Designed miniproteins, single chains, continued (4). Designs and how they scored, part 86

Each design is a single chain, and the fold is of that chain. pLDDT is the mean over its residues in the fold that is shown.

## One batch from the design tools (miniprotein)

Design m15170
Fold by ESMFold2-Fast:
Structure m15170 (fold): chain A 55 residues (1-55)
Amino acid sequence: HMDEEALKEFLEKIDKDIEALKANRTPENQVGVDKRINFLKELKKKTLEGYEKLK
């Protein structure tokens, strides 16, 4: 089972990655960046849903 500290660190990493992707978004990379941001948002959502189910 994931402990709360590890969960917080993981979610913080995802948020930082999304922020960095948004900051480095260009017309040349926008399709790939948008796909990655959507992937990370979905990963965060599923992780939180899974964690809540275990409570």
Scores: mean pLDDT 78

Design m15171
Fold by ESMFold2-Fast:
Structure m15171 (fold): chain A 107 residues (1-107)
Amino acid sequence: IEEFVKELEKVFKRKISKEEIEELIKYVEENNLPKELLYVALTFKFLYNFDLDTTLEILDRAKATGLVLKIPSLEILKEDIEKARKIIEEGSTNPVPLSKLEEELKK
């Protein structure tokens, strides 16, 4: 988790709370949500600067509706944080507009 937090801090170029990352991971795992929702949560929290409560509400809504989320720009071909970091450094992972993320969440 400490290495994961450091990688996210490099990717998003901001200070990240270890506790916030652990809460998001725990929520996804305890609620048996798809791994892809973790990337959605990370994007809302760190790229769009949503608070933790708002991010968890988004995950709750996804769970309640049973939506199968298609998140092509966040899933990045089932990538890990290392590959996502490389793409961001190359400028290929420009933040997805909120309107596009909202559309993907509805699918």
Scores: mean pLDDT 57

Design m15172
Fold by ESMFold2-Fast:
Structure m15172 (fold): chain A 66 residues (1-66)
Amino acid sequence: DAVDRIAEILVRRVGLPPERARAAAEALLAMDERGQQTVLELLKKYGGLSDEEVEEMRRLIEEAKR
């Protein structure tokens, strides 16, 4: 589940509680492509995500798209 995998990254790297990380992951997946890109850039710049973690999140978002 892409939501669970994105939430795990947010828990591990950003320190969000699991419930909030899941809500944030669901919100991210509901955004348009521009919104998703902006959030990923902010998570890299301010959230402490590595380039590899940002790329994994991009892949998970693409996998989750209908």
Scores: mean pLDDT 81

Design m15173
Fold by ESMFold2-Fast:
Structure m15173 (fold): chain A 87 residues (1-87)
Amino acid sequence: LTSINAINDAVKAGKLTKGQRDAVVDYFNTVLSPKANATELPRYEQARDYIVTGIKAGKSIEDLKANPAITSSPLKGSEEAILKKLS
């Protein structure tokens, strides 16, 4: 299963709104679909997996924002913007 499928499952379970899902899917499609930056890709995948796992576990977006795996990402600006939309 892809991270997008995991986010769709969270919406279906009522843990995430459709608007929040769309914001996260935009991030995953932009970052994960093109493998343009091979050096940073593992960090992007770590950030993705952290967000997906946290949402499934029922963590708040504020809890997710506080994690260094997100705040130290090479895509910090994009991740912060998406997490802000989820908040």
Scores: mean pLDDT 58

Design m15174
Fold by ESMFold2-Fast:
Structure m15174 (fold): chain A 70 residues (1-70)
Amino acid sequence: LTPEERKELAEKYLKSGKEYLEKGDYRNAVVAFEKAIELDPDNKEAWKLLAIAYEKLGQTEKAEEYRKKA
């Protein structure tokens, strides 16, 4: 994947994660946001949303860890 292709794919995962988060599917939201960060680790929004998804799952320690990286 080129840097441009990685960014495009990351945006698709970010969008999917947001859709899962809105539906209350926090487990799939986490998976999608983790993929977005793997592809584009400079996307601070993805880190913030991953923290929110972990908070919704009751995984407070992980939520705090990712919130600090946003």
Scores: mean pLDDT 83

Design m15175
Fold by ESMFold2-Fast:
Structure m15175 (fold): chain A 72 residues (1-72)
Amino acid sequence: AKTEEAIALGEKGDPEAVAPLVELLRDEDPEVRRAAALALRKINHPSAVEPLRALLDDEDPLVREYARGILE
C-alpha cells in the first residue's frame, strides 16, 4: 500500500506530492523509501534536496543511489 502510494504520487508529479513523499522517506520499509526517493526524483522539486541528503547514508543501496542521482 505505502509503496503503491509513493509511486502514484510520483506519477502525479505535482508539488503537493512532495510533503507526503518526504514523510515516506522516513518509513521503516526500504522498499517504501526507495519508491519515495524515486518519486521525488521524478518531480525534481528543490524542497526535496535537504530531505534526500539524509538518505545518502541509508542502509539500502538503491535508496542511496536514488538520493545521489537527485543531488548530482
Scores: mean pLDDT 77

Design m15176
Fold by ESMFold2-Fast:
Structure m15176 (fold): chain A 99 residues (1-99)
Amino acid sequence: MPFEKLSEEAVERMLEALERAIRRLEELARAGRVSEEAAREAIAVLERAKEEVEKGTIINASMAILALAVAHVFSEDPAVSEVLGEALDEVSRALNEAV
């Protein structure tokens, strides 16, 4: 069932990946390597993905993956797109290993 609970370890790995991506975007914005607007928009997507992952179900993790994939594809900034793509890969891998 898509509402089956993920292990605490799987949820923690996904949250760690998302939080690492948020910190990376904050550092890139502080260094002036990405616009504050692009970083803010990408961080908002990552924060929503964290909220979904925290619900601890396969369906919510899948919704987070979809949101990250959309943001990754439509990001105009290559550095922002790369950070989102890395987060997408890490969260997808954690979900795949949890099933």
Scores: mean pLDDT 85

Design m15177
Fold by ESMFold2-Fast:
Structure m15177 (fold): chain A 59 residues (1-59)
Amino acid sequence: AVEKAEEAIRAARAGDTETAVRHLEEAAKELGLDIDYSGLKKDPERLIEAAEELKKRAE
């Protein structure tokens, strides 16, 4: 979960929101959550915030 959340942050910062969504969904799934982040594809800052929250919960 932590590793996937960090990958999502890197992808979002690079402007690759499709990859960021995929890594976020994988991180959430590893934590037992089924969350659709596709609605955040237009907002990389929100994807970064979501990834940081998942990382905090995984630790």
Scores: mean pLDDT 78

Design m15178
Fold by ESMFold2-Fast:
Structure m15178 (fold): chain A 69 residues (1-69)
Amino acid sequence: MQQQIDDDVALAFIEIYLTLARNDLEKGDLEGAEESIRKARELADQHPAVRDRVEPYIEELEKELEKAK
């Protein structure tokens, strides 16, 4: 066994963090958005099976965060 949580569970948490990050960006909470993006990337890096699926969404939010600064 490679990890304690399933890739499906990790994907669900990543999707939650990406949703929180987008909501925070929309309301101008750059610190909250940065934290959520960071947590999503950390989980994606630990779960290569889902990383490719979520990478474009993480990159887009990172670009939006940079534009908002």
Scores: mean pLDDT 80

Design m15179
Fold by ESMFold2-Fast:
Structure m15179 (fold): chain A 63 residues (1-63)
Amino acid sequence: YAHFNRGTLRLAAGDLDGAEADFREAIRLKPDFALAHAALAFVLERTGRDADAARERAEARRL
């Protein structure tokens, strides 16, 4: 998926804000996209948002 792929590239480049935006858009378009929830959790952990990361990781495991 285009947003997920761009988010992954941005994450590799160190653009955490851009990666978060792209992963959130991927989830908006496909809420059952487990990999996008897992990727968003990783970005949120990297930025110190541990509670939000835990929620997204739980969602990825439920899907």
Scores: mean pLDDT 82

Design m15180
Fold by ESMFold2-Fast:
Structure m15180 (fold): chain A 61 residues (1-61)
Amino acid sequence: SLTEEGERLLEEALEAARAGDAETAGRLGKQSVDLYLQAGDEERARQAEAEVVRAILEAGA
Protein backbone atom coordinates (compact mmCIF):
# COMPACT_ATOMS: atom_id res chain seq x y z
CA SER A 1 0.00 0.00 0.00
CA LEU A 2 1.00 3.66 -0.32
CA THR A 3 1.14 3.90 3.48
CA GLU A 4 3.44 0.86 3.79
CA GLU A 5 5.75 2.23 1.05
CA GLY A 6 5.76 5.65 2.72
CA GLU A 7 6.71 4.03 6.03
CA ARG A 8 9.62 2.11 4.45
CA LEU A 9 10.92 5.29 2.77
CA LEU A 10 10.58 7.24 6.02
CA GLU A 11 12.62 4.57 7.84
CA GLU A 12 15.33 4.78 5.15
CA ALA A 13 15.27 8.60 5.28
CA LEU A 14 15.76 8.59 9.07
CA GLU A 15 18.63 6.09 8.76
CA ALA A 16 20.30 8.30 6.13
CA ALA A 17 19.84 11.36 8.36
CA ARG A 18 21.42 9.62 11.36
CA ALA A 19 24.34 8.58 9.12
CA GLY A 20 24.88 12.26 8.20
CA ASP A 21 23.59 11.93 4.61
CA ALA A 22 21.25 14.93 4.55
CA GLU A 23 20.81 14.83 0.76
CA THR A 24 19.57 11.21 0.73
CA ALA A 25 17.46 11.85 3.85
CA GLY A 26 15.78 14.84 2.19
CA ARG A 27 15.11 12.98 -1.06
CA LEU A 28 13.68 9.84 0.60
CA GLY A 29 11.78 11.97 3.10
CA LYS A 30 10.08 13.90 0.28
CA GLN A 31 9.10 10.61 -1.38
CA SER A 32 7.64 9.35 1.92
CA VAL A 33 5.65 12.58 2.44
CA ASP A 34 4.29 12.38 -1.14
CA LEU A 35 3.10 8.79 -0.56
CA TYR A 36 1.31 9.73 2.69
CA LEU A 37 -0.35 12.66 0.89
CA GLN A 38 -1.44 10.34 -1.95
CA ALA A 39 -2.91 8.03 0.72
CA GLY A 40 -4.89 11.00 2.10
CA ASP A 41 -2.99 11.12 5.41
CA GLU A 42 -2.02 14.79 5.65
CA GLU A 43 -1.20 14.59 9.37
CA ARG A 44 1.18 11.63 8.95
CA ALA A 45 2.80 13.41 5.99
CA ARG A 46 3.39 16.51 8.16
CA GLN A 47 4.77 14.36 11.02
CA ALA A 48 7.09 12.49 8.62
CA GLU A 49 8.49 15.77 7.25
CA ALA A 50 9.07 17.08 10.79
CA GLU A 51 10.80 13.83 11.84
CA VAL A 52 13.20 13.92 8.88
CA VAL A 53 14.07 17.61 9.36
CA ARG A 54 14.66 17.07 13.09
CA ALA A 55 16.86 14.01 12.46
CA ILE A 56 18.98 15.94 9.92
CA LEU A 57 19.43 18.86 12.34
CA GLU A 58 20.28 16.54 15.26
CA ALA A 59 22.95 14.80 13.15
CA GLY A 60 24.55 18.20 12.45
CA ALA A 61 24.07 17.99 8.65
Scores: mean pLDDT 86

Design m15181
Fold by ESMFold2-Fast:
Structure m15181 (fold): chain A 55 residues (1-55)
Amino acid sequence: SAAEQAAVERLKEVIETLIKEGREDSVPLVLRYGREHLGLSDEQVAELEKYAKEL
């Protein structure tokens, strides 16, 4: 849905900020939050994980 895609884009910004601040160890917490609290699918969580690895 559009709301889920907007959530993915917001979490990408959070992940980028964490990595730039040297807090890449917190990325798994963001992925878990997206899955458990935002209702993101496994595919959407995988998209976020791939995004983090490509930064």
Scores: mean pLDDT 82

Design m15182
Fold by ESMFold2-Fast:
Parts: structure tokens; sequence; C-alpha cells
Structure m15182 (fold): chain A 67 residues (1-67)
């Protein structure tokens, strides 16, 4: 939805956050909205591109944030 897109953009573009903090907020958003795997993958790819984090590093951060 447009509302979800606004929330995700706020997280991805929040320059006050560390990469770890941003990933934790992203994981919370994904869990809260019960997003499917395809949507989750697209969001993570956007984050990777905007933050300059490799897909491998992002996967590690995502798994850590799920704990």
Amino acid sequence: SAEMEKEINKIINDKSLSVEEAVKKLVEFIKRNNLDTATTTRILMRFSEKWGVSPEELTNLYLEAEK
C-alpha cells in the first residue's frame, strides 16, 4: 500500500540511524506487516543499494536482527 511504501522509505532514508539500527527497524516493519518472501527480498535489495551494504552482509545483519 501507499502507507507501507511511506513507512519503508522513512526507514531506508533515515540518515540518523546506523546500518544495524536501520536493519532492525526494517525487520520489525517486515514482521509487523507479515510481508511475503518476494516483497521482503525487494525491500532488502533497495536497502542494499541505498546504504551500500552487500547482499551477504545485509543477510547477516537481518539474521542477527531477528534474534
Scores: mean pLDDT 81

Design m15183
Fold by ESMFold2-Fast:
Structure m15183 (fold): chain A 80 residues (1-80)
Amino acid sequence: SIEEKIKEKERELARLKMVQAILEGALYFTDLLLEKETDPERKAELEAQRQHDRAMLNETQARIKKVEEELKKLKEEYEK
């Protein structure tokens, strides 16, 4: 049913927003570590992690937008 699809998408959106918050927190801490890091090898590892997490954040944000658009359409159909 449309109601079940709405609930599924709302759960997916909640999970994605949680992932977004975790990635934003991880990026914040990586930036703090990078500011203080003097070891070139560890700095390279932190920069690689930052690049990976930034890419994941971009993907997560794009997916949130898609799920929000899908939810809007489903709710519009259900409320008619």
Scores: mean pLDDT 88

Design m15184
Fold by ESMFold2-Fast:
Structure m15184 (fold): chain A 59 residues (1-59)
Amino acid sequence: PHLGVAVEDYDGSVAGGIRLKKGERVLIHAETPEGYWGVTSLETGKEGLVPGSKIEVLS
């Protein structure tokens, strides 16, 4: 898994999506061909999809 951080807020509006706040740390588990990434929030423990464009990979 890769460590990432949200670079902007996300409202979780896609099916299977989770809300993120800018600065929230995530573990990245998977990428989809549509540009959504499967992540776990390290702040909330929630797991779901977010746009990969809203995540910066840290390691």
Scores: mean pLDDT 79

Design m15185
Fold by ESMFold2-Fast:
Structure m15185 (fold): chain A 111 residues (1-111)
Amino acid sequence: MAEELFKQGKYEEAKKVYEEEIKKDPNNADSYYRLGDIYEKLGNYEEAAKYYEKAVKLDPNNIDAWLRLARIYLKLGDLEKALEYVEKAYQLRPDDESLKATIERLKEALE
């Protein structure tokens, strides 16, 4: 299983499995999310962002994917996009006080 390869730290092998899954089903949101996580583990933040963006486009209810996007854009120094994606996660989980606090900190950093 690709998840088992990922858990074992075999990121290049796990990547190949999810790439084959996408070839068979281009609308598999989970496979895009998993590829984003793999690219992030490999330090390829621009590629990670592309795969996470595709994952949230296919499954906009994936809170973890929105939060991963926010984290990636923080690493890339794009605070405005990071704020936008945290706000998307907060819309899906409005009782999350930690997300609300993150939004306020990012707004302060942009002023």
Scores: mean pLDDT 85

Design m15186
Fold by ESMFold2-Fast:
Structure m15186 (fold): chain A 110 residues (1-110)
Amino acid sequence: SLNEEIKKMVNTLMDDGIATLDEMKAKYPEYAALLDEIKAKLQAYKAQSETATPEEILKMLDELIDYLKEVEARLKAEGAPSEVVLGIGTMAGMAEIMRWVMKQMLKKEK
C-alpha cells in the first residue's frame, strides 16, 4: 500500500542518516555530542512515522529539513570539517528529495 511504501522510505532515510552520523562520529569524536543529538532526532522521527499520516510525515520532513539546514549553517560558520558540513547537507538534500517523491505519490491517490 502507499502508506507501507512511505513508511519504508522514511525508515530507509532515517537509518541511512543514522549510519552516516555514526561514521562521522567515529572520524570526528569532537562532534560526538552534536551528532548524537541529530541521531536522537532521527530516531524520534522514525518512531513517530510508525503511527503518522502521510500529511504528518510531510510536516515532520519539513521540520527535519529546516533543522538540518540550520545545523549545517552553524557548523559551516564554526569552521567544522567540510566532510561533517557536507554530510549534514546531504542528509537535508535526501530528505528534500523524499518529500518531493511523497508529494508526487499522494497526488496519484484518489
Scores: mean pLDDT 86

Design m15187
Fold by ESMFold2-Fast:
Structure m15187 (fold): chain A 102 residues (1-102)
Amino acid sequence: HMEEQRAAARSLADEIENALKELFEKLKDQPPGTEEKKVIDAKGRVVTGDELGRMLRERGRPLFEKLKAAGYEVELEIETDTPPSAPEYRITKVTITVKKKL
């Protein structure tokens, strides 16, 4: 169970990183104020809040900080079909929005 949840969190983090790279490539040649969005179908992957939080802190935060320093704003929206009180989240969708500020 723990290995499957770690694998799910890792694969989702990989997809988020790839989406950020694609959005950055689209935006780098665009004028300031341009916004791009990518939706990831997470296919109901089950992760714990702790494991998701760990991957976001270890992999997400450094990327978000680098993008912010480069003049980009990043918003991450995670949709689940599980209640907020659940110990595990079934993630259905991740929406990544990147806006070029400079």
Scores: mean pLDDT 78

Design m15188
Fold by ESMFold2-Fast:
Structure m15188 (fold): chain A 58 residues (1-58)
Amino acid sequence: PLPPVDEELLRLALKAVNEAMKYLNQDEIDALSRRIAALVQAGDREGLEKLLEEYKKK
């Protein structure tokens, strides 16, 4: 089984994907999803929040 992750971190990741889908192509969405997965696995909440701000601004 996968180790437990911060549920808030998962919520932020889902929000990022949903927002990004509005203006990114499939290759960009795939790249974003990989970055989000890496940040969630590392428990990097600050990095994930920064990534969300970057994509929300665009």
Scores: mean pLDDT 71

Design m15189
Fold by ESMFold2-Fast:
Structure m15189 (fold): chain A 70 residues (1-70)
Amino acid sequence: FEESFFKPLKEIRELIKKAKEEKDLELAEEAVRKAEEFLELAKRTMPKELHHIAEKLLEEAKKVLEEVKK
């Protein structure tokens, strides 16, 4: 992994964890936004193998957002 890939991945994962733990809607929305931006960046600049990681991260962020909304 490159540092430029690993750092945003870690930051988004931390946002997802905090949103889920604290049931914070704003954090959950922020995590989804950053995951969407990260996926777009990955599709434009990274190998296809890394796209899967970004897609999984976005799916997890969206699941947490739906859970927090309930």
Scores: mean pLDDT 79

Design m15190
Fold by ESMFold2-Fast:
Structure m15190 (fold): chain A 64 residues (1-64)
Amino acid sequence: SDLDEALAALPESVARFVRAGIDQLRLYGKTSEAKEAEQLVLQGDYQGALDVATKAIIEALRNK
């Protein structure tokens, strides 16, 4: 997948961390935010991806 190709350019530990974050968004039902984070990773915008993931997780926790 395009995501796997983009993650292959990162150190393995960083790639695993990013993948886990995207998987966590999907686990919380934040499918739209997970797709947005993937697109940001494909663009090399790792800070943008982290911001999207952080906001989505906080919102999921607020909703119990």
Scores: mean pLDDT 77

Design m15191
Fold by ESMFold2-Fast:
Structure m15191 (fold): chain A 76 residues (1-76)
Amino acid sequence: MSAMEYLGLGAELFDLGRYEEAIEYYKKAIALDPNYWKAWLMLGKALKALGRDEEAAEYYAKAVALRPDFAEARAL
């Protein structure tokens, strides 16, 4: 599978409220492409949904570092 396919599977699980499983797929996407800023962003969103706000903040910072001009990432 590609990083994009893993991100897609994670997003489907996120929409179903299956946040911990979504996180596993987002981590797989990052393992294949560490510069995939959307995977870092979605991992942060899933962690925040689980109440893991400090961890979410670290992953949002990584997403912003990879794409600092992206307004949605800055809003988090």
Scores: mean pLDDT 79

Design m15192
Fold by ESMFold2-Fast:
Structure m15192 (fold): chain A 65 residues (1-65)
Amino acid sequence: SRAEEAAEELERAMREAGFNVELVEVRGDTITVRIHEEDVTRYTAAAIFAIGLGIEHGFSVEVVD
């Protein structure tokens, strides 16, 4: 699906940017991720990055604890 392709691209982009992120679930047009960053600034940057990629590719990103 498009969401699965977007999830693979998201994971690659996150790794290239140096963020520690775990893909939790892909369901319909929603990709669920967990961010493993202790610093609030890095956590926020990772969340914005993931959401931005979601918007670019036409899917929703949900961040869970």
Scores: mean pLDDT 81

Design m15193
Fold by ESMFold2-Fast:
Structure m15193 (fold): chain A 80 residues (1-80)
Amino acid sequence: MMTFSQELKAAKSKEEIEKIKEERLKEIEEQIKELKKEAEEAEKAGDLRTAASYYAAAGILEAEKSFVEELYKKRLEELE
């Protein structure tokens, strides 16, 4: 399966690039939502270490969203 960077480089139109970006961000947002849900349940159970691990994983995905947006902007600039 192609990475986000590979898909973005293969795309040749603004519309295709926008679709790739939106689909990737949606996938990441869904993963973040699930991780935060697991973190909240762990917190309620008093498992602070597990909760912290899920919050940390969600934080990494939030950072990944920022990189996705940066790569998307750079790719659009190459076509404009």
Scores: mean pLDDT 82

Design m15194
Fold by ESMFold2-Fast:
Structure m15194 (fold): chain A 65 residues (1-65)
Amino acid sequence: MEKEKIIQEFLKKANELISKADTPEQIEKLRELVKKGLEEARNADSVDEAKEIMEKTLKEMESIL
């Protein structure tokens, strides 16, 4: 279950970033990015593609904070 392990690691990092948000608007935007990233990663044809999507999502989340 390589893809599932990557998803779990992504969720852990994403939750850490969400915990740094101080406003409801920031939290909502971060949650939306996580949702989109998860959907794209789950639909990815390969583990490597899923990793790339998740890494991009985490970078976008950091840019909002």
Scores: mean pLDDT 80

Design m15195
Fold by ESMFold2-Fast:
Structure m15195 (fold): chain A 80 residues (1-80)
Amino acid sequence: LTEEQKEKLIESLRLILKTDPENGRAALELGELLAEQGKYEEAIPYYEKAIELYEKYGESLPNYEELLKRAKENLEKAKK
C-alpha cells in the first residue's frame, strides 16, 4: 500500500471503530497502520483493545487465536 492508501485506510478504520467499538479486527488493523507510521503511543491502546475483544468475544470467530497472537506480538514490539 502507498502512504496515501494507508492514510485513507486509517481514516476508514477509525470510522468503523467509532460506529462499531467492538470490532477487534478494525482495532488491530488500525494499531498496525499507526505503528507503521511510528505512532506507537497511538497504536498501543488499539492493540490492547483488540486483545481484550478477542479474549472476551473471539471464541465465536474461527481464526481468533491467530489474530489474538498477532495483536499480542504487535503490542510487545510497540512497547520497545
Scores: mean pLDDT 78

Design m15196
Fold by ESMFold2-Fast:
Structure m15196 (fold): chain A 80 residues (1-80)
Amino acid sequence: MPKEVLEAETEAGVALIAAAVALRFADEAARAAAQPLVDEAARLIDEGVRAYKEGNYEKAVELFKRAAELAREARAIALA
């Protein structure tokens, strides 16, 4: 696996896990606001893996980076 793809996927995965953990301790309103961002981040990770399997490494990196951004936003909402 190209190093850049592996790094982007790892960052997205770690960010998603951190967001999911934060949501477990969030109140109902924060969970309702953050959950769509977690769901979209997970969808983008799946799409990134598909792009990687198709040989489109540039698209895979872009999708993983976007997933990490959404997961970090979800975590920030959950912790607010």
Scores: mean pLDDT 87

Design m15197
Fold by ESMFold2-Fast:
Parts: sequence; C-alpha cells; structure tokens
Structure m15197 (fold): chain A 61 residues (1-61)
Amino acid sequence: GELEERIARLINEGKYDEAVELFKKAGLSKEEAVQIVLRLVREGKITPQQGAKLIEKIELS
C-alpha cells in the first residue's frame, strides 16, 4: 500500500528515523511495524540488512 511504498523509499534513502516516525504517526504497534518490514524484505523492496536495521530501530523506539 501507500504507507509501505513510502517506508521503502525512506529506507532506500537511508532515512531510518523518518521511517520509524511514519510507523508511529500511522498508529501501528511495534509488532505491526515489524510485520510490514518483514513483508518488504520478502517482496525484495528493501534488503535483509536494511530490514534488520529498521527492526532494531523500531524495537528501540
């Protein structure tokens, strides 16, 4: 969806903190945000390394 396309764009631009903030503004739980990240990795929209870094930042937020 539109949120996932925006997250993938931010991550490919190295804007991890902005991606975490976008998940929070969307009202998603940490678990829901992690599930979206895992799906983006499975779909090849972000790399496994990018996904792991984003998940770490979500968990620490």
Scores: mean pLDDT 88

Design m15198
Fold by ESMFold2-Fast:
Structure m15198 (fold): chain A 64 residues (1-64)
Amino acid sequence: SSLFELPEEERLREWLIRRYREAGLPEEVAERVAELHVEALNSEPAERDALLVEIERLVAEAAA
């Protein structure tokens, strides 16, 4: 956890937001997906799986 303090998580979140926006997702969706992705990295396996399913759903809905 201390090794993955805010600066690293913030950098990942910003990178994910940019990537999703470049892929055509709206800013609001890109921000939500990035937050869920960061949460998944800090979650236990079962919680991570649920978060990844939610990410996939949000991306699919935005891409429709």
Scores: mean pLDDT 77

Design m15199
Fold by ESMFold2-Fast:
Structure m15199 (fold): chain A 57 residues (1-57)
Amino acid sequence: SPLEEAVEKAIEIAKETGDFTEALNILRDYLDSLGLTPEERQQRLRELLAKVVEAVK
């Protein structure tokens, strides 16, 4: 799914760079494509970032 692809790409780039900046950009771009409210977008970004951080450990 597009969600799974975005999360997988974010995990891989975070592992490659050792930095979450580009991973955050990938997640934001995906969420911006969904037409969410600003509040929903922020909540989903926090949830997806937490998954990326946990997967990189």
Scores: mean pLDDT 82

Design m15200
Fold by ESMFold2-Fast:
Structure m15200 (fold): chain A 91 residues (1-91)
Amino acid sequence: SAAEVEELRRLGLSDSVIAQFRALQAALDALVAQARAEGVPVAEFQQRMADLLLAQADANPDPLMSQLLRALANRDVEEAERLFRELRERI
């Protein structure tokens, strides 16, 4: 949403990083809609989310964003927080 973009900009993220997060959110929204339509259980939904995050990481030319997406897919909160700080500091 516009409010979410405004919050990310207020946190000091670059427009390119914000655009990447918006693209990821759109992909996640599409995955949620598909999983809901198919009536998949939570465990299957979680696996689909992990697969999507890994695919997005492989396609992303930004090494920090790619590493962040892999950390999120692996549920490595500590590594994800470290990489998110590095992305913010790069601005």
Scores: mean pLDDT 76

Design m15201
Fold by ESMFold2-Fast:
Structure m15201 (fold): chain A 78 residues (1-78)
Amino acid sequence: SEEEEIAEQVRADAARLPAEVAELSKVVPPEELAKLLRRAAEAARGLAEKAREAGKELVAEALEEAAELLARLAEEVA
């Protein structure tokens, strides 16, 4: 289904985040990177809420997982 495909894509994109953040941490100051990751987590949570309102529960779940990961990465970088 379209919802399953979108949720799978969100999870695939999120799976790349730890490696990308590790590379960015070599060139972006920790405080700046942490702020960027916190903003990304807030954006992902906002999208999850909209997905849930639209009845897209699988997409909302994948976005909530991505938001939690982004928030965790922000804490690790700071």
Scores: mean pLDDT 89

Design m15202
Fold by ESMFold2-Fast:
Structure m15202 (fold): chain A 61 residues (1-61)
Amino acid sequence: SMEREKKRLEQLIKDALESVRMAVEAGDKEMLEQLRKLAEKLRESNPELTEAVLKALEEAE
């Protein structure tokens, strides 16, 4: 069920990116660092989620 997994992954990415945007808007550097660390720890289980979060963090700074 590639399509169902893709939808769930896209929703998770959307939520994660929203968290990144909120932290960026608040200037919460500690939260941004925590989000990056969590994304890296999830790399082996959800590499696409990790890549999306790390790219969003890179794009912000």
Scores: mean pLDDT 78

Design m15203
Fold by ESMFold2-Fast:
Structure m15203 (fold): chain A 75 residues (1-75)
Amino acid sequence: SGTEAALARIEAELREALAKLRAEGASDEQMFQVAKGAVDLGVMAGVPRARLVAVAVRLLEEAGFDGAAAREYLE
């Protein structure tokens, strides 16, 4: 579906962006702001917010952040 294609693209782009920022020593706030921006853009593109938040939380956890803190920030 268009939703699945959009979600997959957002996941791939956000994973790359977070990996680059983490390697460059970006602040926690910068990492969370980028993830929030990806969620907001996905919602505007018609992807359900809950699915975007779940993906963003997982990617932030992969980047070394606490999942509960990430979820609270993104909700």
Scores: mean pLDDT 88

Design m15204
Fold by ESMFold2-Fast:
Structure m15204 (fold): chain A 95 residues (1-95)
Amino acid sequence: SLEEKAKEAEEKAKEYEEKLKEVDKQDPNAGRAGREFAERAMAWTAESALNLGGALGQQYNAQGKKILAEALEAGGNLAGYRKEYEELKAQIEKQ
């Protein structure tokens, strides 16, 4: 279900936040950039999901959290995940 997928994405995001702490300890600048991107993406996704509502809102929220989790795991290599996030943002804005 969409709700189960959203919960799984949240659990994965928490797991990857712990991994990001390890990256940040080794390279504070790389970890910092990743965290700032993730925090921005999470805040925007939550707001957008609230505005859309329903099943579509839940889908976009879950996808945003998945992108967040992957971005956190990537640490310093955010280019691909940033692109996915911007594409998701564009899709939500078209609704």
Scores: mean pLDDT 61

Design m15205
Fold by ESMFold2-Fast:
Structure m15205 (fold): chain A 76 residues (1-76)
Amino acid sequence: DDELVQIIRDAAGELVSPEVADEAAKKAREMIEKSGPDPRQRALDAIYAAAKTLLDHGKIDEATRVAQRVREALAA
């Protein structure tokens, strides 16, 4: 969970301001806590929460890119 949230924060931090990236990571952590024990579902919910945070700040292209970067990081 902590590693997934850090990956999301780092991916968002490359695309948006630190404040928005920190908010995206916080929303991802909140979503993970509600997602139950399935690691695939937790990852999808976290990515969705981060992308939605960027969309709420008007960062439409960046929302798509954060999802892509997190998937790439998790694929190894």
Scores: mean pLDDT 81

Design m15206
Fold by ESMFold2-Fast:
Order: C-alpha cells, then structure tokens, then sequence
Structure m15206 (fold): chain A 100 residues (1-100)
C-alpha cells in the first residue's frame, strides 16, 4: 500500500494524522508499506500473537506514538483506521488488509 492509496480512503480532515501514522510504519520513507514493514508493525502491536490488530492495540500504539494526540483524537483515528483497512467488517486488521 502506498501513502496515496491510503489517503484516498480517508476523509480530508484526517489526512494529516494518517500521514503521521504512515510515517511510523514506513521506516525507510519510500512512501510504500512493504510486507516486512507490515509484519514488523503487526508483531509490535499484536501483543497476544493472534495475527490481528484490535482497536485496543491501535489505541495503545497511538498513545505511545509521540504524535501528541488527545484520547478523543485517538478514538476517532482508531475508528477511521479500522474503517479504512477492515474489509471483512470483523473490527480487526490482518496482515493482508495492511498490504491491500
């Protein structure tokens, strides 16, 4: 997934927040999330090792991200991230959904 593809899924008012979140995953700064970067991101967030990123894991990640976000902004971003990536509607993100 490229930054441009991700931003196309997100309302204008959240684009800057999603750019910042993308930069935390895109460690090489090439504007694309590789399979290796997505696997490392999932490994860091998936504390229980079930292969899914949950809303609570995303909240904790964003709180510890250093992005200076309020709890209300974190909740809004979590809901938007789930809406953008959760293609099957189960409220969780898989590795395949991160790469799509």
Amino acid sequence: MTLEELLALVPEKYKEHFKKIFSLIDKDGNGTITKEEAEEFLRVLDKDGDGYITKEELREFLRNSGLDLTDEEIDALVDRIIAAFDKNGDGRITLEELLA
Scores: mean pLDDT 70

